# Designs tried in a protein design run: designed miniproteins, single chains, continued (4). Part 36

Each design is a single chain, and the fold is of that chain. pLDDT is the mean over its residues in the fold that is shown.

## One batch from the design tools (miniprotein)

Design m13226
Fold by ESMFold2-Fast:
Structure m13226 (fold): chain A 79 residues (1-79)
Amino acid sequence: SEEEELKEELNKILDEYIKKNPDLTEKQIESFKNMAEKMPEFGKKLGLSKQKTVDLFKGQLESFGAMRRAIDRLIEERK
């Protein structure tokens, strides 16, 4: 199924992101997995192509990564 293929692609992207960010908490990983599971239906409701749905998910992960780096800098300044 096309939806199943999209879910596999989204989970592959997430797995690569998790591997690159080994300091992610279990709660954060669970939240991202839940988001990936819901992304195909969300993209469909917005009339997005599979590729646009993938691009949106990647953008969300990148935004989170940028926010985490900003927080990590603030934490290091307090040590």
Scores: mean pLDDT 79

Design m13227
Fold by ESMFold2-Fast:
Structure m13227 (fold): chain A 110 residues (1-110)
Amino acid sequence: SAEDLEEIKELLKEIQSKLGEFLEAIANNDIEAARASALRIVDLVEELIEKAKELKEEEKAKLRERIDKIRAMIEATRTLEGAEEVGKALKELLGEVEEQYTKLVDEYLS
């Protein structure tokens, strides 16, 4: 719905903001800040998936499985190298999320 789409847009904006914070933390070698921002990103992606009524259940299941794996990586992260691996996994997750939601957002912006 239009209301759900507005909520999805706001979640996507917050995800972009938190990704910026994550990248800044990595640049500053702040592992704790990188972990915190990464965890917030996966929480926001999970909220976005739950609000996306039009996203097929099979696609939601794939994204949730990816989120669970990334959460485990974040929990295990103690080094900059580990945080960089989390960053790679987040970029892959966000790429899949953007592919699914860009079509919905663009349809309503036209």
Scores: mean pLDDT 80

Design m13228
Fold by ESMFold2-Fast:
Structure m13228 (fold): chain A 65 residues (1-65)
Amino acid sequence: EKSFAVKFYKEAVDLQIKVELKNAEKEASRLIAEGRVDEAQKLLDETKANIEKRKKEVDEILKSF
């Protein structure tokens, strides 16, 4: 019961992270094409930071089970 819920939740989070990374990569590519390389790097760095924050939130939720 609890193990199934934990696995399901992790799978959903992993999928969301993959979508977020793909979207960030597409936007970064657009910024690079516009000559805005520094902004593209900042976007990627921010996306990575947001992913780390989300992983911590997931860990906190899983600890409450």
Scores: mean pLDDT 80

Design m13229
Fold by ESMFold2-Fast:
Structure m13229 (fold): chain A 73 residues (1-73)
Amino acid sequence: SKIEELEKKAEEAKKEYDKVKAEYDKLKAQIQADPSVPDSVRRQADLLAGQAQMLAEKLKQYEEQKKKLLEEE
């Protein structure tokens, strides 16, 4: 069903979000503990923050689509 497909996509996106968020939080903690970390570490943290935001938006879209399908039944 369309709902099952959306749930699968949401689960996959959530797993990626949790992974990206964990890596971001780890790098952010390192930067806060030592401001002298290389610029490459700061750039990686910025990239992970952007990826986490995109995944959060995808999750919201999947939840909204699922809600619409449930309301139409």
Scores: mean pLDDT 83

Design m13230
Fold by ESMFold2-Fast:
Structure m13230 (fold): chain A 70 residues (1-70)
Amino acid sequence: YTDELVERLIRAAKTQIELIKPKFPDMAQELEELVAELERASPEERTQKMGELVEKMTEANKKLLELERA
């Protein structure tokens, strides 16, 4: 992956962290840890770390949607 794609994903994750932190601080912390891991990942680890971050971001979005439905 290009550095630009990794950087864009990290920015999206940081924006999501700010949005969820007041309601789901534990999940925000987990996302912050995954972002830090991706920022420090070797090229060999990038695909796996990007996948882990995207998966957690998807979980966070589902929780936000459940709150809006209630």
Scores: mean pLDDT 79

Design m13231
Fold by ESMFold2-Fast:
Structure m13231 (fold): chain A 120 residues (1-120)
Amino acid sequence: SELDELLKELQKLYDEILELHDEFLNAKTLEEQKEILKKIIELINKTIGIAKEILKLLPEELRPEGQEAIAKMEEERKKLKELYENIENYSLEEAKKKASEIIDKFKEALGKIVELVERA
C-alpha cells in the first residue's frame, strides 16, 4: 500500500540518521560535528516530510495523534538546529549528550507515527 511504501522510506531515513548519529559520537573536532549535524538535520527534514504525507493517508480519527507526533518531531528539529547554531559554545562531549537526547525524543515521536500506520 501507499502507507507501507512511505513507512519503508521512514525506516530507511531513520537508519541513516542513526548511522550519522554514530559518526557524530565519534567526531573529534568541532568542524566534523558541524558537518555531520547538518546532514542529520537534512535527513530529519526529509523524515518530517514523509510523516506529513503519512498523516494525509491516515484515517481521520488517527490524524490528531499524528499531528501531535509531527509537532514533537518539529520541536526536536528546532532544538537540533539551535545546537548546530550554538555548537561552539559546548564541549565535544556536551554536544554529543545534547544531540543524543534530541535524537532519542525524535525517535519516540517517529515511533508514534509507525504505531499509527500499523493501526490504520
Scores: mean pLDDT 89

Design m13232
Fold by ESMFold2-Fast:
Formats: sequence, C-alpha cells, structure tokens
Structure m13232 (fold): chain A 90 residues (1-90)
Amino acid sequence: SSIVEALVFGELMDALGLNVSEAAERLGLSQRTVARYLKGEIPVPEEVLRKLVELVLEQPDGEKRLEEVKERLLKYGYGEEAVKLLESYL
C-alpha cells in the first residue's frame, strides 16, 4: 500500500533528520520523487526503504531510533501494517 510505504518513508526521514532536498541528495532521487513518496502518490521501492533503514542503523543509536520510529507509527494510529513493513527490513 502506497500510504503505508509513505508513512514508513516519512518516519525514517524524520529519524535521520532529513528534509525533502537532503533525502533526494542522499538517495540519488529527484525532490519531486521524494515528495510523491511522502504523499503516497507512488509506491516506495523496497530498495529505497531498505537504504533508509540501513542509514538509520549506521547511526550510533540506530536500533533505538528504529524502536522510536515503530512507537511513533503506532502512537499516531497508522499502525500495525506500517510497523510490520518496517520490521520486514530488519
């Protein structure tokens, strides 16, 4: 689901402190593509979500940041499906 992918993508960007322009540069994508992912207008490829998870895990507290992402997804009610998608990359 594009909306579930959009939610996971956005929370991973926030965990890394990336804005649209910084995410585009880091991922080798256009700002338009990043914005369309965030809006759920197009599916986020598995390779893009995996790359963001890898970038979070490269941080000194990466595992703790991923747990915070999971808690945030659940807290805002977009939930269980988004958490399951994120966990599929762990």
Scores: mean pLDDT 85

Design m13233
Fold by ESMFold2-Fast:
Structure m13233 (fold): chain A 59 residues (1-59)
Amino acid sequence: SQLFIDLFLELDPDESLQVPAEEFIRAMTAAGYPVALEDLASREYAGPVELVRAIERYG
């Protein structure tokens, strides 16, 4: 949804749509979504798919 994209852009203002996994986990946890490293397809980066899955699983 648009809200997921907007939230992701706050983590990645360069619009690359990829953020370091650690930054993604920290930001999502601060927002109330306790994402773990094992929830990510990559241990280095998270993209829009990981954001959608986090909201779906913890929202």
Scores: mean pLDDT 65

Design m13234
Fold by ESMFold2-Fast:
Structure m13234 (fold): chain A 61 residues (1-61)
Amino acid sequence: SRAELLAKLLSIPGVDEELAERIADYFGGSLEAVRNASVEELQKIPGVDENLARRIRQFFA
């Protein structure tokens, strides 16, 4: 669910509420889409740099 995705994203250091909503919106609320996203795909989201993209990938691995 979107709520589950938001809760997981907020657990990641460097992800605030606004960024979590932005990431969730980009992937249509799909946790699986976030899990399958590349570092390069995640960096297309404003506010996600390479270090944060790698952290998100590791968290969902």
Scores: mean pLDDT 86

Design m13235
Fold by ESMFold2-Fast:
Structure m13235 (fold): chain A 80 residues (1-80)
Amino acid sequence: GLEELKEEFAKAIENKDYESAARALVELLERSDEEEREYLLTILAQLKELGLTELVEAVEKLLEEQGREDLLERLRKALA
């Protein structure tokens, strides 16, 4: 469930595996409802503040690859 993906994300961050972390986060965004999606965007903004810019870039690339322009737009707005 979502709990498993959150654990995978945290572990990937700890190991500096930003590719796996980005994949877990994109999967969370895809599977989340509106409320959870907004919460995840807030978390991602906090992670960017902590200097995880490479993670944000990897997430953007994955959303682009999947054709998820709507999620990309919302992500960019949340990070502004």
Scores: mean pLDDT 80

Design m13236
Fold by ESMFold2-Fast:
Structure m13236 (fold): chain A 70 residues (1-70)
Amino acid sequence: GAAAGAAASAGAKEASGADVALDEEGARQTMLGGSTGKREDGARGMREGMLAGGASEEDAERAYQATLAG
């Protein structure tokens, strides 16, 4: 089959309350990982949770580094 389509969807989900969604998802992920996990494991989980929540790579990377830094 021939694939033809025109996607015109803007990835501006961040302006639609992504900030609050990221906060809740990140907090929940951190609580679970930070409760019994390791610092490195917690940092990784937080980054992954942020990315899954819809955060940008830059934001996720900063959070990861901040978590490792202490």
Scores: mean pLDDT 62

Design m13237
Fold by ESMFold2-Fast:
Structure m13237 (fold): chain A 90 residues (1-90)
Amino acid sequence: SSELDKKLKEIQELILKAIEYYYVKKDEEKARKLLEEAIKLIEELLKKINHPRYDEILELLEKARKSKDFEEALKLIEEAMDIINEELEK
């Protein structure tokens, strides 16, 4: 749906902003807040879709939240998004 597409674009924009703040602006605190906002939007998206790998996606997001390494947190969020996108492209 167009509403789903809009939310996916918003999540990707937050991830890209987090990357910019971390690597370009050297603001790790702001980068972390942007990743947390992305995680919250992914969780809201998951509540509205019936995803076969729901529990796996939530586990990846919780690991991302608990990670002290920004690059590890980013990788876990990207893995969660890949799972979501794989099912939506079928």
Scores: mean pLDDT 84

Design m13238
Fold by ESMFold2-Fast:
Parts: structure tokens; sequence; C-alpha cells
Structure m13238 (fold): chain A 94 residues (1-94)
């Protein structure tokens, strides 16, 4: 699957986004981010058939990065990493 190949490559390049944050480390994540997303949750949505197109997968990756931009302050490494994810998405958009 082209979607799964893209998502796996993103997970390898941005390992901080592979899985949802540990609740023990970020207990307020789910309060601030009502629709939590990680590369793994997006992969699971592709495998379940909830997402059927590359455009839908890219949109969820965008939302995932925007969730991080909303949660973290601008000087945080995760904020900068989310900006890099958004820049990478420009490569995949038609």
Amino acid sequence: SEMLELLEELGERFPSFRYLPNPAVLPDWNKIVPNPLSIQTIIDKVKSGEIKTLEEAIELVRQMAENVLHYYPKDHPMYHEAQLVLEELDRYES
C-alpha cells in the first residue's frame, strides 16, 4: 500500500510521532488534544479501511502535526519537529 509505505517512512524519520505520548509524561495531552493522532493510529485507520485515499492519510498527518503545535510552546523541540512534518507533507501533496 502506497499509504502504508508513506506512513512507515514518516514514522522512521519522525520517531517522536510514531506513537501517542505516554500519559504518565503528558497527563493533559488528551484534555488539550481531543482527537489524538500518531503515525501508528493513522496506520491502524488505513488497515481498518476508515481511510481509503492518500489525500485522507496526508490530512490526518497534518492534523497530527497541528495537535503538537497546539500543545507545545514554540521553543520546544516537539514544536520544531511538527513544523518539519508539515514541510515534508508538501512533497506528497499534488
Scores: mean pLDDT 83

Design m13239
Fold by ESMFold2-Fast:
Structure m13239 (fold): chain A 58 residues (1-58)
Amino acid sequence: SSITMDVRRRIVDRSFDISSHDNAMEISNDLISNVSQYYPQDTDDFRRYVDDVMRRSM
């Protein structure tokens, strides 16, 4: 659902704001794995979102 994806995106945003880059990437990769398992058609969009957040945090 959109609410479920919004929650995951917020977790990514917060992890890059408050955690080390390595920890934020570990959390984000775990979320990508979860999305790929339960929402496979949303996986590419979510990976792109993670990449965009990571790029903005650098």
Scores: mean pLDDT 81

Design m13240
Fold by ESMFold2-Fast:
Structure m13240 (fold): chain A 67 residues (1-67)
Amino acid sequence: PPLSEEEKVKTGVAAARIAAALLGLPGEKAADPRAFRLAVQFAMKVGGLSEEEAREAVEAGIASGKA
């Protein structure tokens, strides 16, 4: 089943922070285009989300979780 909106936000926050950490960026740099791209790829590959779902989850996570 698809993730709830709350679960999508949490997934996006986690993906953005992991991507920023892997790139050696501070948490506030999770919105960096490189970190964003890596977070979307991570959410797709590990979370099983479509590209559209992963992009929305990461965007929501950055906006709401302040990753």
Scores: mean pLDDT 68

Design m13241
Fold by ESMFold2-Fast:
Structure m13241 (fold): chain A 66 residues (1-66)
Amino acid sequence: SAAEEAAHQRLLIATARREMLEAGVPEAEADALAARLQRMADQGASVAELATEARRFFEELGLRPA
């Protein structure tokens, strides 16, 4: 359902932001990622698309394990 998808999107965005903060990323950068993911969700991006973008961002910062 749309409500279930929206709930999963919110959880993913909150989790990505929290994981960045726990990894020592500055709050401004964590907030910027969260804002970008929220904008993507508002423009119709799926949970899978948001997860792909978050993983790409973590990889670029060296936060994604091998």
Scores: mean pLDDT 81

Design m13242
Fold by ESMFold2-Fast:
Structure m13242 (fold): chain A 66 residues (1-66)
Amino acid sequence: MSEERIEKVAEELHQKFGISKKEAIKLVNDIREGKVSISEAREKLIAMGLSPEQAEQALLIIVNEL
């Protein structure tokens, strides 16, 4: 996956959910590289201040671009 696609996803997560672009880039890369499972990613998103519904929406955006 290109750096531009990761940056696009991170920007969308920042705009929709208020996640910092830096944290979003790290999360997308960790998921892509298999360092973080989908269930772990959901927990991280909730820890960042997202509701369970928002975390699910964020994961759908990430998975759609992977």
Scores: mean pLDDT 81

Design m13243
Fold by ESMFold2-Fast:
Structure m13243 (fold): chain A 72 residues (1-72)
Amino acid sequence: MDEELAARVEAILEPVREEALRTGDKPPEEWPPAVQAAAREVLILRAEARGIALPPDAAEWSPLELLRAILA
């Protein structure tokens, strides 16, 4: 299970890897749109893997909103 999740996460991050590395010091609101989309997709996949139920509109949420919902 974790290996498939890790492979999927890598596939999502691969196109934006360099930009994601450079955004580590910035708040999510200032990340490039492609990095925000990748972070959102990764957070949703990790939430699903942990059995956390997210609303169907979660794909439209900001990464910060997703992180807050997952940590609540």
Scores: mean pLDDT 71

Design m13244
Fold by ESMFold2-Fast:
Structure m13244 (fold): chain A 92 residues (1-92)
Amino acid sequence: NLAISLNNLGNVLQNLGRYDEAVEAHQEAIKIHDKAIEILGPHNHETQRSLAISLLNLGNVLQNLGRFDEANLYYNQAKEIFERLGLPVPKS
């Protein structure tokens, strides 16, 4: 719930051009998902999918900031998760 709210906040902040705050919101969502995966393990596909979505959103914000190398790292992490789950990989 909190991670979803942080992800939604990050999206709103990005739409407002508040990119640094959007980065912070998505990074906090990622931390929550990482901890959930540590507890629930890799078989919890919903938590892994949510992590991948947060990573993709962080990549989008970083791309808008011109931080292309960092954006590509997060896009690749998200892509690897989607591929492992057998889900379609969203384009950046």
Scores: mean pLDDT 82

Design m13245
Fold by ESMFold2-Fast:
Structure m13245 (fold): chain A 75 residues (1-75)
Amino acid sequence: SSKTITLSAGDKSVTIKLDLSPGGTLSVTVTINGQTKSTSIPIEDLIKELGSKEALLEAVEQMAAQIQASLDAYA
C-alpha cells in the first residue's frame, strides 16, 4: 500500500513517498546544498489527472528515473 524511493548523488537527495491507501498522498522531499523542501499531493487528485492507479505508479517510476539522471548529471 506504500512505496518509498530514495535517490541521491553527492550532497543532493530526493525522497519520493507514495501512499496508495484511501486518503494517501504522494510526498516529494528534496535536499540540495543543505536546504530541504517538501511537497505533498493527494493521490486521488493524481489518479484523477492520470486516469488510473496503474498510470500513477508508472509516472512515479518514470519521474524517479528522470530525477536520478538529473542528479547524476549535476553531481
Scores: mean pLDDT 80

Design m13246
Fold by ESMFold2-Fast:
Structure m13246 (fold): chain A 73 residues (1-73)
Amino acid sequence: AIESLIELARSNPVGLLKFLVSELDTEDEQARNKTVAALIALAKEFPEEVLAALIPLLKHKNENVRNGAVFAL
């Protein structure tokens, strides 16, 4: 649940964001969409941390990662 992800971010925001970023390159479209939704929810609570994690992804080699970062911003 998104609420559980937000609580995890309070304890380890960098680690959780790194994990969610790694999920953006999965071949499963449903999993990618859920990851983007989680990033959008985290951006409402932790905007600076999410921006710091997503901005570098705009230059990522994987199109799905780039598109997910753009959509989550």
Scores: mean pLDDT 77

Design m13247
Fold by ESMFold2-Fast:
Structure m13247 (fold): chain A 72 residues (1-72)
Amino acid sequence: MDAARAASALRGAGFSKEQAEALVRAALEGDPHARAAAEAGVRFADSLRQGDIEAAARHGREAARHAREAGV
């Protein structure tokens, strides 16, 4: 996982700098929920760049759910 890209994508999805950094750190340490949140954040950013607003909304909700499960 590209940590800088994941952190940037999570911030674009509405997470604070501190939340994004915490999720990326937890994902790198092996937390599956933090990893799922980071991956969903990247998919959110990718969908927005492609103009797919429906997919972006889905991935944003997935990122928020997984972040909550990771304790963030």
Scores: mean pLDDT 86

Design m13248
Fold by ESMFold2-Fast:
Structure m13248 (fold): chain A 82 residues (1-82)
Amino acid sequence: MEAAREKAIEAAKEYLEKKRDEMLAEGLSEEEVEEAIEKAAERTTDLALKLLGESEEERAAMLASAPADARELIEKVIEALK
């Protein structure tokens, strides 16, 4: 499971790196962007692991309630965990 979690964190970081330029344009420093990406990747991976423990119906309902940007990231992480 730890190896799968690490792979999922890497996938989340790759997705979030595509938003690095946008975060820098918002006035965040490179250090703040790197920290934000790392924290978001870990939090999203932990959330995805929790969702994988739920039924398919419950998972779909939770994803439907998430903002579109958060949903895309969560779905990518879930795919990496499978």
Scores: mean pLDDT 76

Design m13249
Fold by ESMFold2-Fast:
Structure m13249 (fold): chain A 89 residues (1-89)
Amino acid sequence: HMEELRKRVEEALKGSPEEQIRALIEAAKTNAPGEVLERALDGLTPEGVLSLSPEEAKEIYEAVKKNPNATDRVKEKAELIYYSVEKKK
């Protein structure tokens, strides 16, 4: 549940950019609480953002928008990441 998801996010944030991205996608898709989503987004390194594909960034953004626990701040962060990745195209 929430505690296990939070532990997975924290462990992933200690790992590679790929692990950070996987944890964020999992949190977004599983309707994680806004706090967990914010932690995953804030913990994503610049290298992690640069490693995102446009498809992954869109998936995160759409999942965050659908999550009723996502705050406006979390939605704004996901949107900024999506647009920054889209510029890489």
Scores: mean pLDDT 74

Design m13250
Fold by ESMFold2-Fast:
Structure m13250 (fold): chain A 66 residues (1-66)
Amino acid sequence: MSPLERGKELARKIAELVRRYQERGSLTPEEKREFEQLAEELQRLFDGLSPEQQAEFQAYLGQLLR
């Protein structure tokens, strides 16, 4: 899997956890840990992307966040 594809996968998982938080008003301790791990992995991955990949990823985030 490319770094960009992995980043998009992580972003989708994070967005799903944010959606669950908005719907329920809370995350379980397990979901909170998963969120923190996904966010950390995404940050490290993003730092390694090319400018072109970063632009594509930001466009994807704009679509994902609606």
Scores: mean pLDDT 80

Design m13251
Fold by ESMFold2-Fast:
Structure m13251 (fold): chain A 77 residues (1-77)
Amino acid sequence: FEPGIEGGKKLFEELGFGEIHRIDGGKDGKGPNLSNVSAEYLYEFLTDPEKFGSSFPSLKDKLTDEQRESLAEYLAS
């Protein structure tokens, strides 16, 4: 696994997280707009989405800290 934006993109593609891209615009008006936010905010969100009032499932038990950081960097890019 390659850390950073490229590694985050590969995780997004390989793990089938195609639904994550729907949070960028709130296409159904219910999801948070996570486009143009910091990687730190996204990392916290992916670790504990309930803390942000989201029904998005936590990835803390499915991904390592490094993998979540890389995914957050990709989503923030």
Scores: mean pLDDT 62

Design m13252
Fold by ESMFold2-Fast:
Structure m13252 (fold): chain A 88 residues (1-88)
Amino acid sequence: GLDESFLEWLKKLKEETDKIIEKIKNSSLEEAEKLANDFINKLKEQIKKIEERRKKYGKESIMDDLLIKELNEAIKRIKEALEEKKKS
């Protein structure tokens, strides 16, 4: 099975992503763009730290691949929410 720590981390990531999406929907376009960009930048910094760890230790990790995949999925969901708001 998946590591319990990974599942707890994933739950928190999804909850925070959902909160940001709701804030995007309920904010002005300017505020929504700021919220989206700030959160995306936070997630990109997390990806960068994982990639730097990979380079330092010279090992491919299935867990690191899963972390990066879920972070990229969260980025995608935020971008899609912002684009839908721009169309509304």
Scores: mean pLDDT 84

Design m13253
Fold by ESMFold2-Fast:
Parts: C-alpha cells; structure tokens; sequence
Structure m13253 (fold): chain A 98 residues (1-98)
C-alpha cells in the first residue's frame, strides 16, 4: 500500500495533467481508506501541497479538493492527528493559491 502511494506521488511529476489528476484521485481514495495510517496520510498531504504549486489550475483545484476530502474522512474517523495533518496542509495550500 505505502509503496503504491509513493509510485502515485511520482506520477504527480508527469508532464500530462490528466495523469497528475488521476494520481491525485487514487492517492485520495487510498488515504481515505487508510485514514488511521498516519504515514500514508502524511505522504498524500505532502504530495498534494507540492501539486498545489502547479501552474495548472486544474491540478491546483484537484489537490485542494483532495485535501478537503481527506480532512472530512479524518473528522468522521475521529483521528485528531490526521485532522491536524490535513488542516496544516490546507493552510499551506491557501497560502500557495493566494
């Protein structure tokens, strides 16, 4: 699982925007399915903060939505550490997109 997330994070460096967005979607699903695995959540949120620095607004939007989805999953799971990780990442993205 963690190895799959690392490979997906590498796909965020693809020159193809559609490949980047597909990787964001898959990383999001894996992080939500494993929201109690803080290592996987941390890897996904770090990848999305990097993706938010993309000049492409589609990639920026996908990364922002992905973090919101993981934040909601963390809140529903009651995992305070995962909530904090996603809140910190959302704050960083808000600063990048301004």
Amino acid sequence: KLEELKELAKQLESPDVDVQIAAIDRLTDLAIENVDNLEMVKLAVEAFVKAAKSPDPRVQQAASIALERIYDAARRAGNEEAVKLTEEALQKIAEILN
Scores: mean pLDDT 84

Design m13254
Fold by ESMFold2-Fast:
Structure m13254 (fold): chain A 68 residues (1-68)
Amino acid sequence: MERIERAAELINRALTASSVSREDYTELRRLLADASEEEVRAIVALVPEEHREQARALIATLRALNGR
């Protein structure tokens, strides 16, 4: 549960902040690498509704990068 909440926090910061730290980006990628489809849906549900579409796109991109 805490891992899902942390990923949602990092995604919201990435979408709303003027800058994202390299450490936050690396942590988010690690959290998403081990995430199941159910966990991804839970993460998106914790992001503000106005950002959910962008959150889904970001998650898809980062998971694709982790698969390489």
Scores: mean pLDDT 76

Design m13255
Fold by ESMFold2-Fast:
Structure m13255 (fold): chain A 68 residues (1-68)
Amino acid sequence: MELKVPYEEYAKAVQEKDPDLEIKLDKEKKTVTLKDKISGKVIEVPVEKLEEALGELGAERMEVLKKK
C-alpha cells in the first residue's frame, strides 16, 4: 500500500523555491539525495532527516557565499 508521505511534498516545495538544489527521492530505500549547485555538496540521508540535511546544506551554502 502506497502512503502519501508528507516529506515528498516538502522536498518538492523546497526544490521549486530553490532551483540550485537538486532533490532525488528513493521511495524503496526511504532516502533522499540532495545536491547543492552553489556549494557543490552532495549528501544522502534518510527521509526523516530531510529537514536536518537542508539546514546543513544551507549552512554550507552560506559559508561558500561569504568567501566570494
Scores: mean pLDDT 71

Design m13256
Fold by ESMFold2-Fast:
Structure m13256 (fold): chain A 64 residues (1-64)
Amino acid sequence: SDLRAEARYRATLLIGIRLLEGVSEEDAKQATLKELRERFPELPEAELERIVEESLADVKHTLA
């Protein structure tokens, strides 16, 4: 299983839902990062942070 691809897909979905529900970008990032730490404990923290930042950028581009 490609854990990075799965984590990125989940991050993009969760951030998208949270932003559409009116959650702030900062709260959406922190909540998503927390969930990714729990679901993907094998991925390094720096990689999870990168995935969340890239997913936020992708979602913002899609919603604009």
Scores: mean pLDDT 86

Design m13257
Fold by ESMFold2-Fast:
Structure m13257 (fold): chain A 95 residues (1-95)
Amino acid sequence: KWKEYYELGKEYEKQGNNIEAAHYYIDAGEEAYKEGDYKKALEYYDKAIKAAEGVDDMLLASALYNKSLVYKDMGDYEKAEELYKKGMELLEKAL
């Protein structure tokens, strides 16, 4: 239920808790993606990316990977590959 996750994400973002905000924005994006709302899924993954950026490379990689799956389902394989590579580079750096 993406609305509840999105509201929680905004609340944690307001508190300055970027890690929890990113987690809930990813959850919101996943639910929107599951409902076939690719536009909402991309918007929420972008919020997760912004929250995780410079804070948690594993969480940032997760958001990039999930965003790549949306582009793959949209038939944009070039954007999907670009996002997947960015996520893999972050995972390599975190290891």
Scores: mean pLDDT 85

Design m13258
Fold by ESMFold2-Fast:
Structure m13258 (fold): chain A 71 residues (1-71)
Amino acid sequence: GKELLLEAIELLSKGELEKAEQLVVLAAVRGDTELVTAIAPLLHKAAEAIEKGDLETAKKYLEEARKVLEE
């Protein structure tokens, strides 16, 4: 559900990359494939920014992903 993807965004904001990926996969399995496809590139960019310590860039991509889910 949308709730799983919002939780994945929260986990990414905390640096929990593996747990966030598990929730994205679970959302896809539960039929939210269109939402997953829409935000996956943003979550990937956020995860890469987190791994590099670029928290400002990560925050930008996480906010954009959140907007996609709320619109």
Scores: mean pLDDT 80

Design m13259
Fold by ESMFold2-Fast:
Structure m13259 (fold): chain A 85 residues (1-85)
Amino acid sequence: DRELTLQQLTEVLGVPFGEEDLDRIEELDAKALAMRPEAQRMGETSSASPRELVLELLERLKASSTPAQQRLLDLLTAALLELAE
């Protein structure tokens, strides 16, 4: 549910999120899904940790993203680094 996702993001990141931010997250999710074959290949051929693989995929996603999407990816990357110990 989008409302639940908005609440969880606000609580985890400590930053209020609007509906427009959810739309940008959906755009980023679509881009991430398009990268799925490469992500699977990296997982199969790399001895890197899951954290390292996710960070590499986020950097690749950021390189193909608009400045607004890059800002959201930076926030999500920071939150992921905190949550991943």
Scores: mean pLDDT 66

Design m13260
Fold by ESMFold2-Fast:
Structure m13260 (fold): chain A 105 residues (1-105)
Amino acid sequence: MKKIAISAGVSRADVPTIAAAAKELAAKEGADIIALTESILTSGDGHFTISAGLKVAIDTGQKFEIVKASADLVAQLTALDRQAAADPAKAADYLRQASALYQAS
């Protein structure tokens, strides 16, 4: 089963809906959801930020599993998200770092 990080600055209750939408976009573009999310975050006007605490695992059978991030990962992702919002010129680099942290966890 593939672990995929999904964030959009939304509540925990909205994660299943976002996971479904991200999977549809990834399938349409022939891309990994992490790679798609990174592309969206690096090309977006700062409205897509990485929300700490949530990680979605998706199997090849279209099954979703939401994996809660560790406290340390949540803290690191929150810090990078705030840095991306504070420095738009470097937002793409901070968001790529956050995507790498999600993949490594």
Scores: mean pLDDT 47

Design m13261
Fold by ESMFold2-Fast:
Structure m13261 (fold): chain A 71 residues (1-71)
Amino acid sequence: EKKKKIEIEKERARGLMEAAVRAGQVDYARQLIDDEVERMKKEYGVSDEEAEKIRAELQAHLDELEARYRA
């Protein structure tokens, strides 16, 4: 259950990051990664090790989005 909820939250974060990047708000998308990871730690008790893994996954996705939407 907790693992499935974390996957749903990661998917939601990826959607928000794409919307932000499309709007030209890349700095906001970067901030969103930190905010979402801290929220998952607070609400779902994600460990520091799990949080770093999630942060790395979201950062990799942001890098892909930035490359895709840069002119």
Scores: mean pLDDT 80

